# Designed miniproteins, single chains, continued (5): the designs that were tried, part 52

Each design is a single chain, and the fold is of that chain. pLDDT is the mean over its residues in the fold that is shown.

## One batch from the design tools (miniprotein)

Design m17794
Fold by ESMFold2-Fast:
Structure m17794 (fold): chain A 90 residues (1-90)
Amino acid sequence: MSPEERELLELEIEAAMVLMEVSVLKLMAEKGKAKIEDIEKAIKRAEEVKAKIEAALPSMSPELQAEARQMIEALEEAIKELKELIEKLS
């Protein structure tokens, strides 16, 4: 595994963990147990991981860039869903 492939894998793991947290928060919201503060923290974490991927993007090969862009899209969708969740709870 190249250093670039390792960096992308680490970012993919971070993104997967954030996406799992988003899924848990959505389930908790359906049960009336979600806190706005926890959702705001998850948005911040998703934005931080997205920023890390975007910063690494120019140094990656075209094939790794395609993978990274898919992760960015998934994180953007998750951020949008969490913002909509805050609007419903506000």
Scores: mean pLDDT 84

Design m17795
Fold by ESMFold2-Fast:
Parts: C-alpha cells; sequence; structure tokens
Structure m17795 (fold): chain A 100 residues (1-100)
C-alpha cells in the first residue's frame, strides 16, 4: 500500500537526520562512507516518491531539498545538511497525515 511505502520513506529520512547529527564526530574515512550512503538514500527517497506520487505538487520542493542536501554534504556543511533532512522529514510526515 502507499502508506507502507511512505512509512519506509519516513524511516529512511529519520536515518539520514540521525546520520547528519553524528557525522561531525566521525573519522574522515567513516564520514566519506556515510556521506556516500546518505546521498544514495536521499536519491532513493526521491525515486520512490516520484514513482508513488508522480503528480504531487511537493515534488519540486523535495527535489530542491535533496539537491541542496547533497551539496551541503559535499561541502562538509553538516549543520545545513541536518536542517535540510529535517525539512524533508516534515514534508514526508505531512504526506503520511493526508493518507491516514
Amino acid sequence: SALRVLMVIALHVTAIVTAADILPGLSPELQEEEVRNMKHVAEQILTDLKQLYPNDPRLPEIEKIIKEFKQALDNKDFETAKKLAEELQKIIQDMIKKVL
């Protein structure tokens, strides 16, 4: 069901919020690995949302947030990355509330 896919997306968004919070305390090697993982998860979230809700008017905003999130990670701006992940989390939570 659509709700189950959204719940999985919500869990993935929570994971990247948590990862962004711990990133500054990690070794450089672990930071690089986690940044690659976070970027992959963010792209997967976007792909799944486009497949599930191709006409959702929030998709352009979500695409912008994900693009800026990836840029923040590449610049080691982990505070901005965390804020963007939290913004994405709020959008996904709102989407879930409208399905319930």
Scores: mean pLDDT 87

Design m17796
Fold by ESMFold2-Fast:
Structure m17796 (fold): chain A 75 residues (1-75)
Amino acid sequence: MKLKLEQEITIGMARLSRGVLKTSSKSEPPDVQQQVIQIADDGLRQAEELARQGKTDEARQVVLDTIQQANKVMS
């Protein structure tokens, strides 16, 4: 069952993760920084949209997958 508070928390997690990834990428070379920004913007925008639709479990998985993809580029 979808609860409004759970949706709001999931959206907050996506927004926080996007901010953290963008900040972490600032120390990377310009090409890596651009890749991380694109991954964060695309993936976390998708996660926010899924959470707004009440697909909070799918949204959480997209957040985790986005963080993992960004970490692979920064490694």
Scores: mean pLDDT 80

Design m17797
Fold by ESMFold2-Fast:
Structure m17797 (fold): chain A 90 residues (1-90)
Amino acid sequence: MDSRSVSLVTAAALLAAASYIDEKEALGNAVAAVENLKEAVENSEDKSIVSDPLLKKTLERVRPLLEKYKDTEEGKEALKILEELEKKIK
């Protein structure tokens, strides 16, 4: 398992966990998920990662969590990263 696969799986796991925890911990998990997604995309030498169904599904799931916290500094920063990632997969 390479570091890119680990980052993608970690992002998906953090997002899944966020659906079962308190709002403050959910924000932390959503931010960590976006950072792991960024690492997966940036560290991938293979452009096929932008077509990965897990990447697309995780991006779709993390967006509503970050939008809920868009008035926090952490939520705003993570949303900017998410928007940059969405542009790369378009």
Scores: mean pLDDT 69

Design m17798
Fold by ESMFold2-Fast:
Structure m17798 (fold): chain A 67 residues (1-67)
Amino acid sequence: DLLLQAGELYRKAQLLLREGRVKLAIEYYREALALLQQLDQSDPDVQAAIDALEREIKSLEEIEKKL
């Protein structure tokens, strides 16, 4: 189940952020995003999840860029 796998990767990324491991968290978020993009994007919940995760990755990349 791609949705379950994406959720597990998202959870791991959240844990890594709490540990201050920003670069590794971004990698896990990107993997979760790739799985979500394989789902039916006509589903508004899937599209909302993709949009939210893309914004979160962009925000974290700007933080990483300043390090």
Scores: mean pLDDT 81

Design m17799
Fold by ESMFold2-Fast:
Structure m17799 (fold): chain A 96 residues (1-96)
Amino acid sequence: MSKAQQYYLEGLRKYQLGLEYFFNGDYEKAQKYFHEAIYLFSQALREDPSFQLAREELRNIRAFFTELSKDPKTKKYAEPLVELADRALAGEPIAE
């Protein structure tokens, strides 16, 4: 398995954990795991800029968080994640 694939699979794991906390109403823990997922997908693209699966996941995540940013209850958690996904998609480094 390539290093890009390893980052991608770990990113999927973190994203799934983020969704679990989100649907349980723990938005702070959800945001932490979503941030980690975006970072890992960004690392996959750094290892392999042509790794389309990581790019598609970032696009899907961005769309999901953009929708969540329309709800006042989730806006403060979602807006930073939209910004991070945009930076990752632009090929900009994001800190973890």
Scores: mean pLDDT 86

Design m17800
Fold by ESMFold2-Fast:
Structure m17800 (fold): chain A 90 residues (1-90)
Amino acid sequence: TPPLSDEELAAVKAVLESFGATDVRAADPTVVVGRKASFSPEEAAALAKAVAEAVGRPVVVTTSPTDDGVLIVVARASPQTNPHPNTVVA
């Protein structure tokens, strides 16, 4: 999968921060992660749409519960990627 550009990574980070995510960082050239105390499925869908609009390409948002809240993972969507149970595609 092609990496996200520096401009696309900056846009994804800005969108995550606007949704209240903390510890926002690039984990991989194609993946940005963040944390929030609580994150609903509706917020995940809104985030996926906002990121897709900011980057101009489809993205997937996966959420995982943690001891401190929710881990949010944003990755570039692929038509060959099987969805995970907690994945939203925009």
Scores: mean pLDDT 72

Design m17801
Fold by ESMFold2-Fast:
Structure m17801 (fold): chain A 76 residues (1-76)
Amino acid sequence: DRRLREAVALVQAAQDYVEGRITDEEALIKAMTQAGLDGELVRRVLEAARRGGVDAAIETAARLLGVDPQVVRDAL
């Protein structure tokens, strides 16, 4: 499922970002948009991760991409 793969990739990137392994937010958004994701969607997931950590990123990515948050969690 493309949407599930997109959600997993977004959550993994958001986790790397909040844990300081990725420091350039604009470069991350550019890389994700080159992979076929909407830039505004990527930005919203990163914002959720900053406010509520990985759980908030999972919930936000799952909601925006129309996938089950538990399925995203199990795929991480």
Scores: mean pLDDT 83

Design m17802
Fold by ESMFold2-Fast:
Structure m17802 (fold): chain A 69 residues (1-69)
Amino acid sequence: GKVFIELHDVKFLEDSEGKERLVVYLTIITENPSADMRQELIQLAKQLTESKDPKEAEELVRQAQERLG
């Protein structure tokens, strides 16, 4: 495929205010992505920033890899 997404880790961290932050570690490898592929990667990033559940983040990455790989 033209895009490879590797999920390394997903962790919840609490800041000093007690707010939960989801930290997602990804490697994305792509060569000459089309406009559509770039848009899908932007949407993945947006969805990940709005995610509060590690399982949701893992599922979003899995779906993107199936679609773009």
Scores: mean pLDDT 73

Design m17803
Fold by ESMFold2-Fast:
Structure m17803 (fold): chain A 72 residues (1-72)
Amino acid sequence: SLEEIVEELQKKGYPKELAEAVAEAVDRFGGNLTPEQLRELAEKLGVSEETVRDLVLDANAIRARIEKEKKK
């Protein structure tokens, strides 16, 4: 779930607002965000593109684990 991804990202030291925004984007767009999507998200959140990229990588790993466990 989105909440589980957010909790795992917060455990890694990310603020809740960043974790929620990135978790939602990864959930909606799948594992890969385009460079344009990463840039827009960074501008919206007021952080660097590198920060968003790190968040997306972590969120992707968490989401992939959850999706794998959810499959029958």
Scores: mean pLDDT 77

Design m17804
Fold by ESMFold2-Fast:
Structure m17804 (fold): chain A 85 residues (1-85)
Amino acid sequence: MAEEIAERVGELARRYAPEVGADPEEAAEAAREHARRLVEWAASLSDEEAKAATAAALAMEDPESSRLALEIVRAGRPEATAAAL
């Protein structure tokens, strides 16, 4: 799960890196590492914090950002995120 999220975020970063003048491969690897750290952060959350993070993700205006944020929290704290929905 965490690696699947990292791969998706890395692919998006590679695609958009030229628009901001970044190297595509460096941007992709940095994004994958960032996604892995976000899943690790989510795993460190309490049940109450995980519910709050789930609610914040659902409140995001961009559907893709909302979905990705939900997948990150769910990967780290699956039971807590299920209870929040």
Scores: mean pLDDT 76

Design m17805
Fold by ESMFold2-Fast:
Structure m17805 (fold): chain A 69 residues (1-69)
Amino acid sequence: SMKKIEEKLKEIEEWLKKNETPEQAEMGIKAAKAAAHRALDQGKSTEETIELIEKAAKAGVESERLLRE
């Protein structure tokens, strides 16, 4: 359901803000939200959307980390 997707996005945002630098958190959150919108536009299931959100958040954080090398 949409509510579960929104709850997962909020969970990820709160986790990243506590555990990552502000720049890394911002990139992870942005990537997670973009992945959610894309998955929903493609008609993905709630479960598939959540998996894509988690994967995108991790990739976004790592991408920002590598750019600051």
Scores: mean pLDDT 84

Design m17806
Fold by ESMFold2-Fast:
Structure m17806 (fold): chain A 101 residues (1-101)
Amino acid sequence: DLSTSEKLRKVLDDTILRLKDLLDNNASPEEIASVVDEATKRIESILKEAGIELPKSIRDRIEAAKQAILNAKSKEEMRAALDAMAGVFFEIILLAEEEEK
């Protein structure tokens, strides 16, 4: 069976591939935000099953990154928003790895 951190890494990897395809095909901010929402729900489900609570600071950063995605007016702004979101997801993986010790 996969560890919690391995499950989270799989969600991140799958999400990055989907987001790259959407960005390459000029998908709308709403389509991109939908994929991020799906990934966030999967991450929250995995963490809940493991009994891990996200710090408020991380939850606030997820919401801020999602708003940046929805409000992106250029490809450069969209890339910056997606980079911020990927960074938050990576920090969640590190937090899960620490809780597994």
Scores: mean pLDDT 82

Design m17807
Fold by ESMFold2-Fast:
Structure m17807 (fold): chain A 102 residues (1-102)
Amino acid sequence: MYPSADEIAEKILKRVKEAIEKDPSVKEPIIQSLAGNMFLFQGVSPENDAISEALRRVLSDLVSQQTTDQIVNLSDDVKTQLRQQQLQLSKQVQEEEKKRAE
């Protein structure tokens, strides 16, 4: 198996755990964001499969394997809606970050 998914997962998990330890109330929004991004990368291309797999591993560590399985087994229609919602939110965040970076 390809090790890049493990490296991505470790980096994300470290940052997420640090954020949750500082403020436990952010756990739920982070989990929702991770799930949305996982579906977003799956919807793009097979080339992003490693990122999607890394996000799935982070979710499994933060919640449970059963909860993660429920998320990945959502219907294609629901997954598509979640991907579109996350894409729209990500576009808004990117627009704000671009304005701050300039």
Scores: mean pLDDT 67

Design m17808
Fold by ESMFold2-Fast:
Order: sequence, then structure tokens, then C-alpha cells
Structure m17808 (fold): chain A 66 residues (1-66)
Amino acid sequence: DKEIIEAYLKHFEKTEKDPELVARVKEAIKQAEKLGLSAESVNLAGRKAREGASPEEAVEEALKYQ
């Protein structure tokens, strides 16, 4: 659900002090949503980006699990 993902991002932006990490996670989620991935796969892309993947790598990983 898009609203759940947006709530997660808002909370993440408030709690994470690294602006580069925040930007990377937001970009990964945005790219996954544009591709029409499921909410579960969009969340996986965000998690992979938080773990150090580039937005492109995070989206590729999420696509494998769709």
C-alpha cells in the first residue's frame, strides 16, 4: 500500500541522520513504484538501499523477488 510506504519514508527521514542514505532509500522506492512493483517489492528495494545498494541495484534485487 502506497500510504504505508509513504509513512515509512516520513519516519525514516526523521530518524536517519545521514542525508545521503535517506536520498538513496527515497530514490530506490521511487524507482520501484514507477515500475509498478508490489508494496512488498517496493519495501524490499528501500531495505536494500538502506543496506548499501545503489537505487538501481536495490530495484534489480526487488525485481528478482516480485
Scores: mean pLDDT 76

Design m17809
Fold by ESMFold2-Fast:
Structure m17809 (fold): chain A 64 residues (1-64)
Amino acid sequence: MAEKLKEILKKYISDEQADDLVEFFEEVSKRVSREKAMEILYGLLVYGYKLSEETAKKIVEELR
């Protein structure tokens, strides 16, 4: 899953940002449900990385 997320993110953010976000998402995924991890990811993409809601939704849907 980490490699899949990184490949998706590299289309929208830098490789360094993608690596940081993947590490964070892996750590979160150990501690919360998958649906909560996806909710947190969406929030980070929109509010942290300033991606559009449409782009953030596409990333989360691709990660299914």
Scores: mean pLDDT 80

Design m17810
Fold by ESMFold2-Fast:
Structure m17810 (fold): chain A 63 residues (1-63)
Amino acid sequence: SAAAEQMALLSQTIADILHGRLSRAEIEAAARELGISPEELLEKARTVARAAAIGREAARAAG
């Protein structure tokens, strides 16, 4: 479905942002293609990064 394709694109774009693979111009272009603002895209990336950091800390605390 179009929704599943958009979700896959969003997930890949967030991964690319978190790995520093996209310039500001590329982030703006990706946000436009996803139909969201660059601010919303960056906020989604921050949310994913925060969740990943919490997961890593929990794993570290477990040994």
Scores: mean pLDDT 82

Design m17811
Fold by ESMFold2-Fast:
Structure m17811 (fold): chain A 87 residues (1-87)
Amino acid sequence: MERRREGLDLISGLTRAAVELSRATDQATIDRQRDRVVELIDRLGELFPEYRDQLDRLRDELLRATTVDAMLQQIQKAIQVGNDALR
């Protein structure tokens, strides 16, 4: 039960970070939200070790992303992995 609740909270955090990123107008805000998403992806990998390798790849792609749209795509993939882990 607790693992499912923490997973849902992390997915909610990713969704909120995606909204903030989509509204970001300055590089400092983009960098803060990227760092937040990296932290949330790392926490998902701790919670679901069976998905850690997949989440680590998404984290690396997020760090290599040069556009907000590319970052949002990686966040959407991380949300999908989290939802798959909670089934």
Scores: mean pLDDT 85

Design m17812
Fold by ESMFold2-Fast:
Structure m17812 (fold): chain A 80 residues (1-80)
Amino acid sequence: VPSEEELKKEIIEQFVDWLKSHGVPDEEIERLVEEVKGKSFEETLKIIREHAKKMFPEYKEDIDSLYEYYLEQYKKALER
């Protein structure tokens, strides 16, 4: 299974790709990546969720689904 650090990297990369696919400017993506730098995986996940909901309130259900997905991946990594 991936390490906590690898999972954090993966979630950031997938979230960045999701933001790009929804037309978010590189400047906003860069700010978000900098904000999560040095944070724990759980704090990173929480920050990503809050910012995504703030930027895209119309996608709140999709954002919550992504949050739950990554939280499950994190829990699975901890069980091994």
Scores: mean pLDDT 74

Design m17813
Fold by ESMFold2-Fast:
Structure m17813 (fold): chain A 79 residues (1-79)
Amino acid sequence: SEVERAIREAEREAEEMGKKIGERLGEEYGKKFYEEAVELARELIERNPERAETMAAAGLTAAAIRVIGDYLEDSGLVK
């Protein structure tokens, strides 16, 4: 299905991005990004399958912002 295809593509992108985040910020942040990115992308794609590619990108972007925010808080760089 179109939804299943879009989710699989989002999972592949999230895996690649998560690996890079893990190498830069630590494995825990890479894993957290992957889990949040896949969950959010899936929810957004299922709610708006007509814009699956846009929904996937939105989910991945939102997860990245959140995880980087958590990293900055954990590092004492933001409050």
Scores: mean pLDDT 85

Design m17814
Fold by ESMFold2-Fast:
Structure m17814 (fold): chain A 119 residues (1-119)
Amino acid sequence: SEPVPLEERFRIMARELRETGELLAARLRERGLEEAAEAVREGLEKAAEAVENNDLDAAIEALREGLEEAARIAEEAGDEETARLLRLLLLRTIGLIYKIQQKFEEAKAYEEKLRELLA
C-alpha cells in the first residue's frame, strides 16, 4: 500500500505504451489499415520515449498526433468503430497522464470527453 514512485510509474507507462502500440499496429495491419498502424506505432513509441525522459507534456502531444492521425485514416477507410476505439484510448491515456501529474482539473475534462464518446 506504499505509493509507487513517479519514476517507476513512468517506466511502467513507457513499457505499456510500447506494448500497446505494437499490438494495435498489428491489429490495424490485419484490417488493411497499414498507414494507421504506422501512425499508432510511431506515436506510442515517441510517447514512451517522452515518458522515459520525464516529459509528460511531450508524451501527450505524441499520443494526440499518432492516435488522432490513425483515427482519421480509419474514418477515411470507413472503419468508424476502429476510429472510435482509437479516440477512446487517446482520451483515457491522456486522462491517466494528467492524474499522474496531479493535474486533476485537466484529468476530469478528459474523463467527461470519454463519457460523451461512450454515450
Scores: mean pLDDT 83

Design m17815
Fold by ESMFold2-Fast:
Parts: C-alpha cells; sequence; structure tokens
Structure m17815 (fold): chain A 74 residues (1-74)
C-alpha cells in the first residue's frame, strides 16, 4: 500500500501529466485552426515567452496564433 506521502506525490504527478496533456491538446487545436504544425505553434509560443510579451500560457498561445495567422496571409 502507498504511504500518504507517496499518494500525494502520485496525485501531483497525475495532475502534472493531465496539465501537460491539456497543453498538448490546446496546441494541437490551435495548430489545426491556423493550418500549421503543432511544432510551429510551440516555436511561436517560445519566441513570445523569450520576448517577455506574455504573462501566461493562454497569452503566449494567443500571441503565437495571431503571429502565425499573419505569416500565413503573407
Amino acid sequence: SMSQQQQALQQAEDRGLAAMREVQRRVEEAAREVGVSPEAVRDAMTDAGIAGEAPSFDAMLELAVERLRREREE
């Protein structure tokens, strides 16, 4: 049987994995909406993060989508 500490660690890991899967799902949905690869969305998000333009994951994703849409129209 797991100790309470091991159960707490497992629950934290399970929450972390669920959060990572949700991030992956939202990136894939954004990529599909814009018509680009999920990798392109991640790269644009990384650029927005490095530039300090985005205070949150949602803001980085929004900026990445806007930038990729503009590039696609050119």
Scores: mean pLDDT 75

Design m17816
Fold by ESMFold2-Fast:
Structure m17816 (fold): chain A 78 residues (1-78)
Amino acid sequence: MAEEAIKWAEKALEAARRGDVDTAISYLEKAKEYAKDLPVAKKAFENAIKALRQHPDDVTVAMAAARDALEAVKEASK
């Protein structure tokens, strides 16, 4: 359900803010599973996970990617 995807995405943002990129990726993978029926949101989470894996030392990029994914879920769930 989209609401669960939002919850996990928010937890991912919190983890990224702490610099815990591995936990942020794990939470985004959970959010992606809950957004599996929302193709735009699912792709946004896939892009966020990819960005975090490519830029693990840049918390700013990680947070921006996670926020984009969260906004995509909110738009898709209307």
Scores: mean pLDDT 78

Design m17817
Fold by ESMFold2-Fast:
Formats: C-alpha cells, sequence, structure tokens
Structure m17817 (fold): chain A 95 residues (1-95)
C-alpha cells in the first residue's frame, strides 16, 4: 500500500530524529560531568531538557504511527494523540 509505505517512511524519519536527539543529549550529559561553572551548567541543563523533550515527542509520534499503521487507532485518534504530545512538550519547555 502506498499509504502504508508513506506512514512507514514517516515513522523511520521520526525514529532517526529521536536517535539524533538522544545522541546529542548524551553529549550534553558528558559535558555536564566536566562543567563546574553554575551559569554554564544551567545552559547545558536547559539544552538537555529541550533535547529530551524532542526525543520523547518523536518517539511518541512514532508509536502513534505504528498504532495507525496496524489499524489499532483511527486517523482522528492519531491527530488527537499528536495534539496531546505537542501540548505536553510545549508545557514542559515553558516551565
Amino acid sequence: SERKRRLEEERERLLAEAERNEKKAKEIVEQLKKTSDPEKREELSDELIELRMRELEALGKAVALDLLIEGKITEEEFEEILKDIGELNRLALES
């Protein structure tokens, strides 16, 4: 199915995005271990939170796509899940 192929390609892109953000987050953790300056630690911590939130958003969207591909949820339910993920990410980053 052409539709299924497009959804699977989108899932692969989201998983790749999650992996990139995970790798960057691990690099920030290593920088934090070597950083004693309070101002720099705060900057790195903020960056780490943003990277982890982006990773979780991408993973959540990938899971929702899997459920849609498997026919376990409707397209309307999929859109609501994406909206909820986006709202949770926004609230986390604004705090």
Scores: mean pLDDT 86

Design m17818
Fold by ESMFold2-Fast:
Structure m17818 (fold): chain A 90 residues (1-90)
Amino acid sequence: SLLEKAVELVEKVLSIILEDASEEEKKELKELWEKFLADYDAAKTEEEQAKVIRETLEKLKELGEKVASPKNLEEMEKLIEEAKRILEQL
């Protein structure tokens, strides 16, 4: 589904940021990921699931801008744009 593709993109963005993250930043990213999974599982409608993905992508973008190398920041931004385009189709 489109939602499953968007979730995979969230996971890919997280993985890219983790490559450059310090131990403290990895803990913050892990907490964000655990919250994402809990909120996504709690969401019962496609609209609620899309909202959880959008909110998580915004938080990942903020963390990535602080943490990621220039190369990883560019890759992350491309994946976030792809995820946003998928969510616009819902």
Scores: mean pLDDT 88

Design m17819
Fold by ESMFold2-Fast:
Structure m17819 (fold): chain A 70 residues (1-70)
Amino acid sequence: SAMDEDNEKAYEEAKEDLKQWLEELPTLSKLEQEVRIAMAKAMYNYLAPKWSPEKVEEMEKIIKEMEELA
């Protein structure tokens, strides 16, 4: 369905954004890192209910890596 296609696209875009933010994180100030992690968590909380458990686990892993680097 169109809704499933939109959810898949949203997942792919979110994953790319999180991966980019993770890569950029070491170049940011401590305050900017905290803001970026907060944004990542907000995006995850909004989108995660629409994702499969496998996709949720993959995104949680990226967010955890961001928290560990900050």
Scores: mean pLDDT 81

Design m17820
Fold by ESMFold2-Fast:
Structure m17820 (fold): chain A 98 residues (1-98)
Amino acid sequence: MDEKIAEEITKAYIEELKELGKEVTEEEIKDMKERSLEIVREVKAATDEEFLEAAEEADEETKEILLETLSLPDEERVKTLFKMMLEQNKKIIEEKKK
């Protein structure tokens, strides 16, 4: 499950880079996949206290999502954070496009 979510995130990121005409190395793909997997696992292992601490340091938009995530069962927490990670990956690509 975790590997599938991380793979979907990585695939979407690579497709976006390809559409922007950017070349991605095998090393960069491996790093993105590994990082995505690590984040998914950290989220599944995270306690409510850790989510609250992250929310305090986050901007208002992210804070609202994290607080909402606290009320969700574990599987829905992963889905919510998957969406956030996908949006963050798109944002990184747009910054590099500049």
Scores: mean pLDDT 67

Design m17821
Fold by ESMFold2-Fast:
Structure m17821 (fold): chain A 87 residues (1-87)
Amino acid sequence: SLMEKAKELLDALRAAIEAGDVKAALEQLKKLVDFIFTELSDKMTKEELNEISELLSKLEEAILAKDVEAALKQLDELEKKIKEIIS
């Protein structure tokens, strides 16, 4: 299901962030971005697309800054929004 695939990608990204592995986190983020824009874009309003894009941008900035707490906060907000879109 879309929810199971989203959960897999979100969990992999979370693990990379918690490990402090910036390169792995960026690779997992790219996979999540690709999933969102290929599998979820048709289910999103323009407003939801803008909100997701902003959350993804903030998450990438936090990962690059090596701010694990900020990255996990943005990931939690992104996960909540993805669940709302799939539901």
Scores: mean pLDDT 88

Design m17822
Fold by ESMFold2-Fast:
Structure m17822 (fold): chain A 94 residues (1-94)
Amino acid sequence: SRLEKLQAALEELKRIQAEVAASTDVDEQLALFERAVEILKSTGDPELIALAEKAEALVREALARGASPAELTLLIQTALQEAIDLVEEKIKEL
């Protein structure tokens, strides 16, 4: 069901958020971010897909301009929190 898919996505996103917070390696944080993006896209929800695409574009731009590891970490953490908040809101609206 849609609810089960959103609940599964929320659980995985929260796990990824905890792993990003525990990591001191920006390459590991980027790999975790890519997993979060795929989770959001796998829901088939247009707003979650749009959020994932926006976050990918922001991280891609930051990498292209040589953003610091600290800036990349902040972008990833911000994107994960926005994703968690949106999934939680969608679950509440069901």
Scores: mean pLDDT 90

Design m17823
Fold by ESMFold2-Fast:
Structure m17823 (fold): chain A 100 residues (1-100)
Amino acid sequence: SDKEFFMKLLKRLEKKIEELEEKLKEAKKLIEEGKFEEAKKKLKELKLELGIIEGLLLILKGVMKVINFNDEEVYKRIEELEKRIEELKKELEKLEEELK
């Protein structure tokens, strides 16, 4: 089923987003501990990984449009992941600004 295929891909992307959310928490702790160089390195890695995940989600949406796949559950799952990506981007930008 196309739906099962997309749901499996979205579960993998969700897991990667969860891993990035945890890495962001680790970067925040490094900042609180005064470990600014380690924090900067983690934020740089996060920014790269987040960009890759965002790109993969855009490709997935493009594929869905090409095949005219319109499933409400899959679409809502994508919207939830896009919202989490946007929150991660905002927090990451804020932390980068605080580190100068």
Scores: mean pLDDT 86

Design m17824
Fold by ESMFold2-Fast:
Structure m17824 (fold): chain A 87 residues (1-87)
Amino acid sequence: SAEDAALRARLRGMSRDQLRQRRRALARQDTPRARRELRMVQEILLIEWLRERGLPEERARELARDILEGMELIERGVDNVIERRKK
């Protein structure tokens, strides 16, 4: 929706550190809105992670969506890698 597009645009304006802080805050909230925003934050972080590995923006976005829609185990693995680096 237009509202979801606006939210994604706002989140894309955040730094990686701000997105990680936002992800932690959202993970502590048990609401449908927080879960939806959390998925968006995870998508942005995953796209960035894929781009750092040499994927172009469009392909990173396509792959991130496929991963988030169909591959809960991969998503958990990526999130665990991000968390493990935070010591």
Scores: mean pLDDT 77

Design m17825
Fold by ESMFold2-Fast:
Structure m17825 (fold): chain A 87 residues (1-87)
Amino acid sequence: MEKRLEELVEKARRVLAEEKEEALAGKSEEEKKAVLEAFKAQLEEALKQLEAGLKKATTEEQRIMAEAMIRATRERLKEIDEELKEL
């Protein structure tokens, strides 16, 4: 259980980090701020959906996947908040 959760969290973190880096490449500070604000809004909405899904989860696998995605999404939201403060 725990090992599978950590594996899924790590995989999700890697994918989200790659997407952010690609989206920000070659953009101005104003464009980066707009992109990060948009990502933040999308991730906040995704987090609400994932938390609702976790409450409705009926299998252990569904719970593990939802928990992994929630952890990865929360971590990325913190990263975006830090990036926005530096711009």
Scores: mean pLDDT 74

Design m17826
Fold by ESMFold2-Fast:
Structure m17826 (fold): chain A 87 residues (1-87)
Amino acid sequence: ALSEEEIERIAEGTAEGILLLVESMRAQGHSDENIVHVIRSLLLKQGFSEETVEEIAEEVRRMLETGDEEGFRRRVKEIVRKELEKK
């Protein structure tokens, strides 16, 4: 089983990794829909459940629409923590 500290590190790393990927893809001229598609595909490949991946994809869409990176970090960390607590 993962420790609480390990879960928090994975949750933080997931949120920050997505933010860095979004910034990189936008700088390369990718559309918001393409960014969401790539993130969804990567998270599925990493072994996240389809339910968790869709929740994170919705948070990516919200962040792209609103620019609320702090709200994104908070909610994605909660989503990832909940997923890892089930394992």
Scores: mean pLDDT 85

Design m17827
Fold by ESMFold2-Fast:
Structure m17827 (fold): chain A 68 residues (1-68)
Amino acid sequence: SMSRKRELEEIKERILKAVRDHVLAQPDASDEEVERMARMMADHFGLPEKEKERVVKEALELARKLRE
């Protein structure tokens, strides 16, 4: 449903914001730290496996961009 799709996107945005804030505060955070953080948050919010994989990938790409 559209409501579920919106809920999943809102959860993803919250996770990516948390990752962004973390990397900006600690630019030396490793890719493993970022991946762990994103996975833990995705698990906490109950994201399906497919959506967890997507948000982890987006979190790593975001962290790499913020370090440059």
Scores: mean pLDDT 84

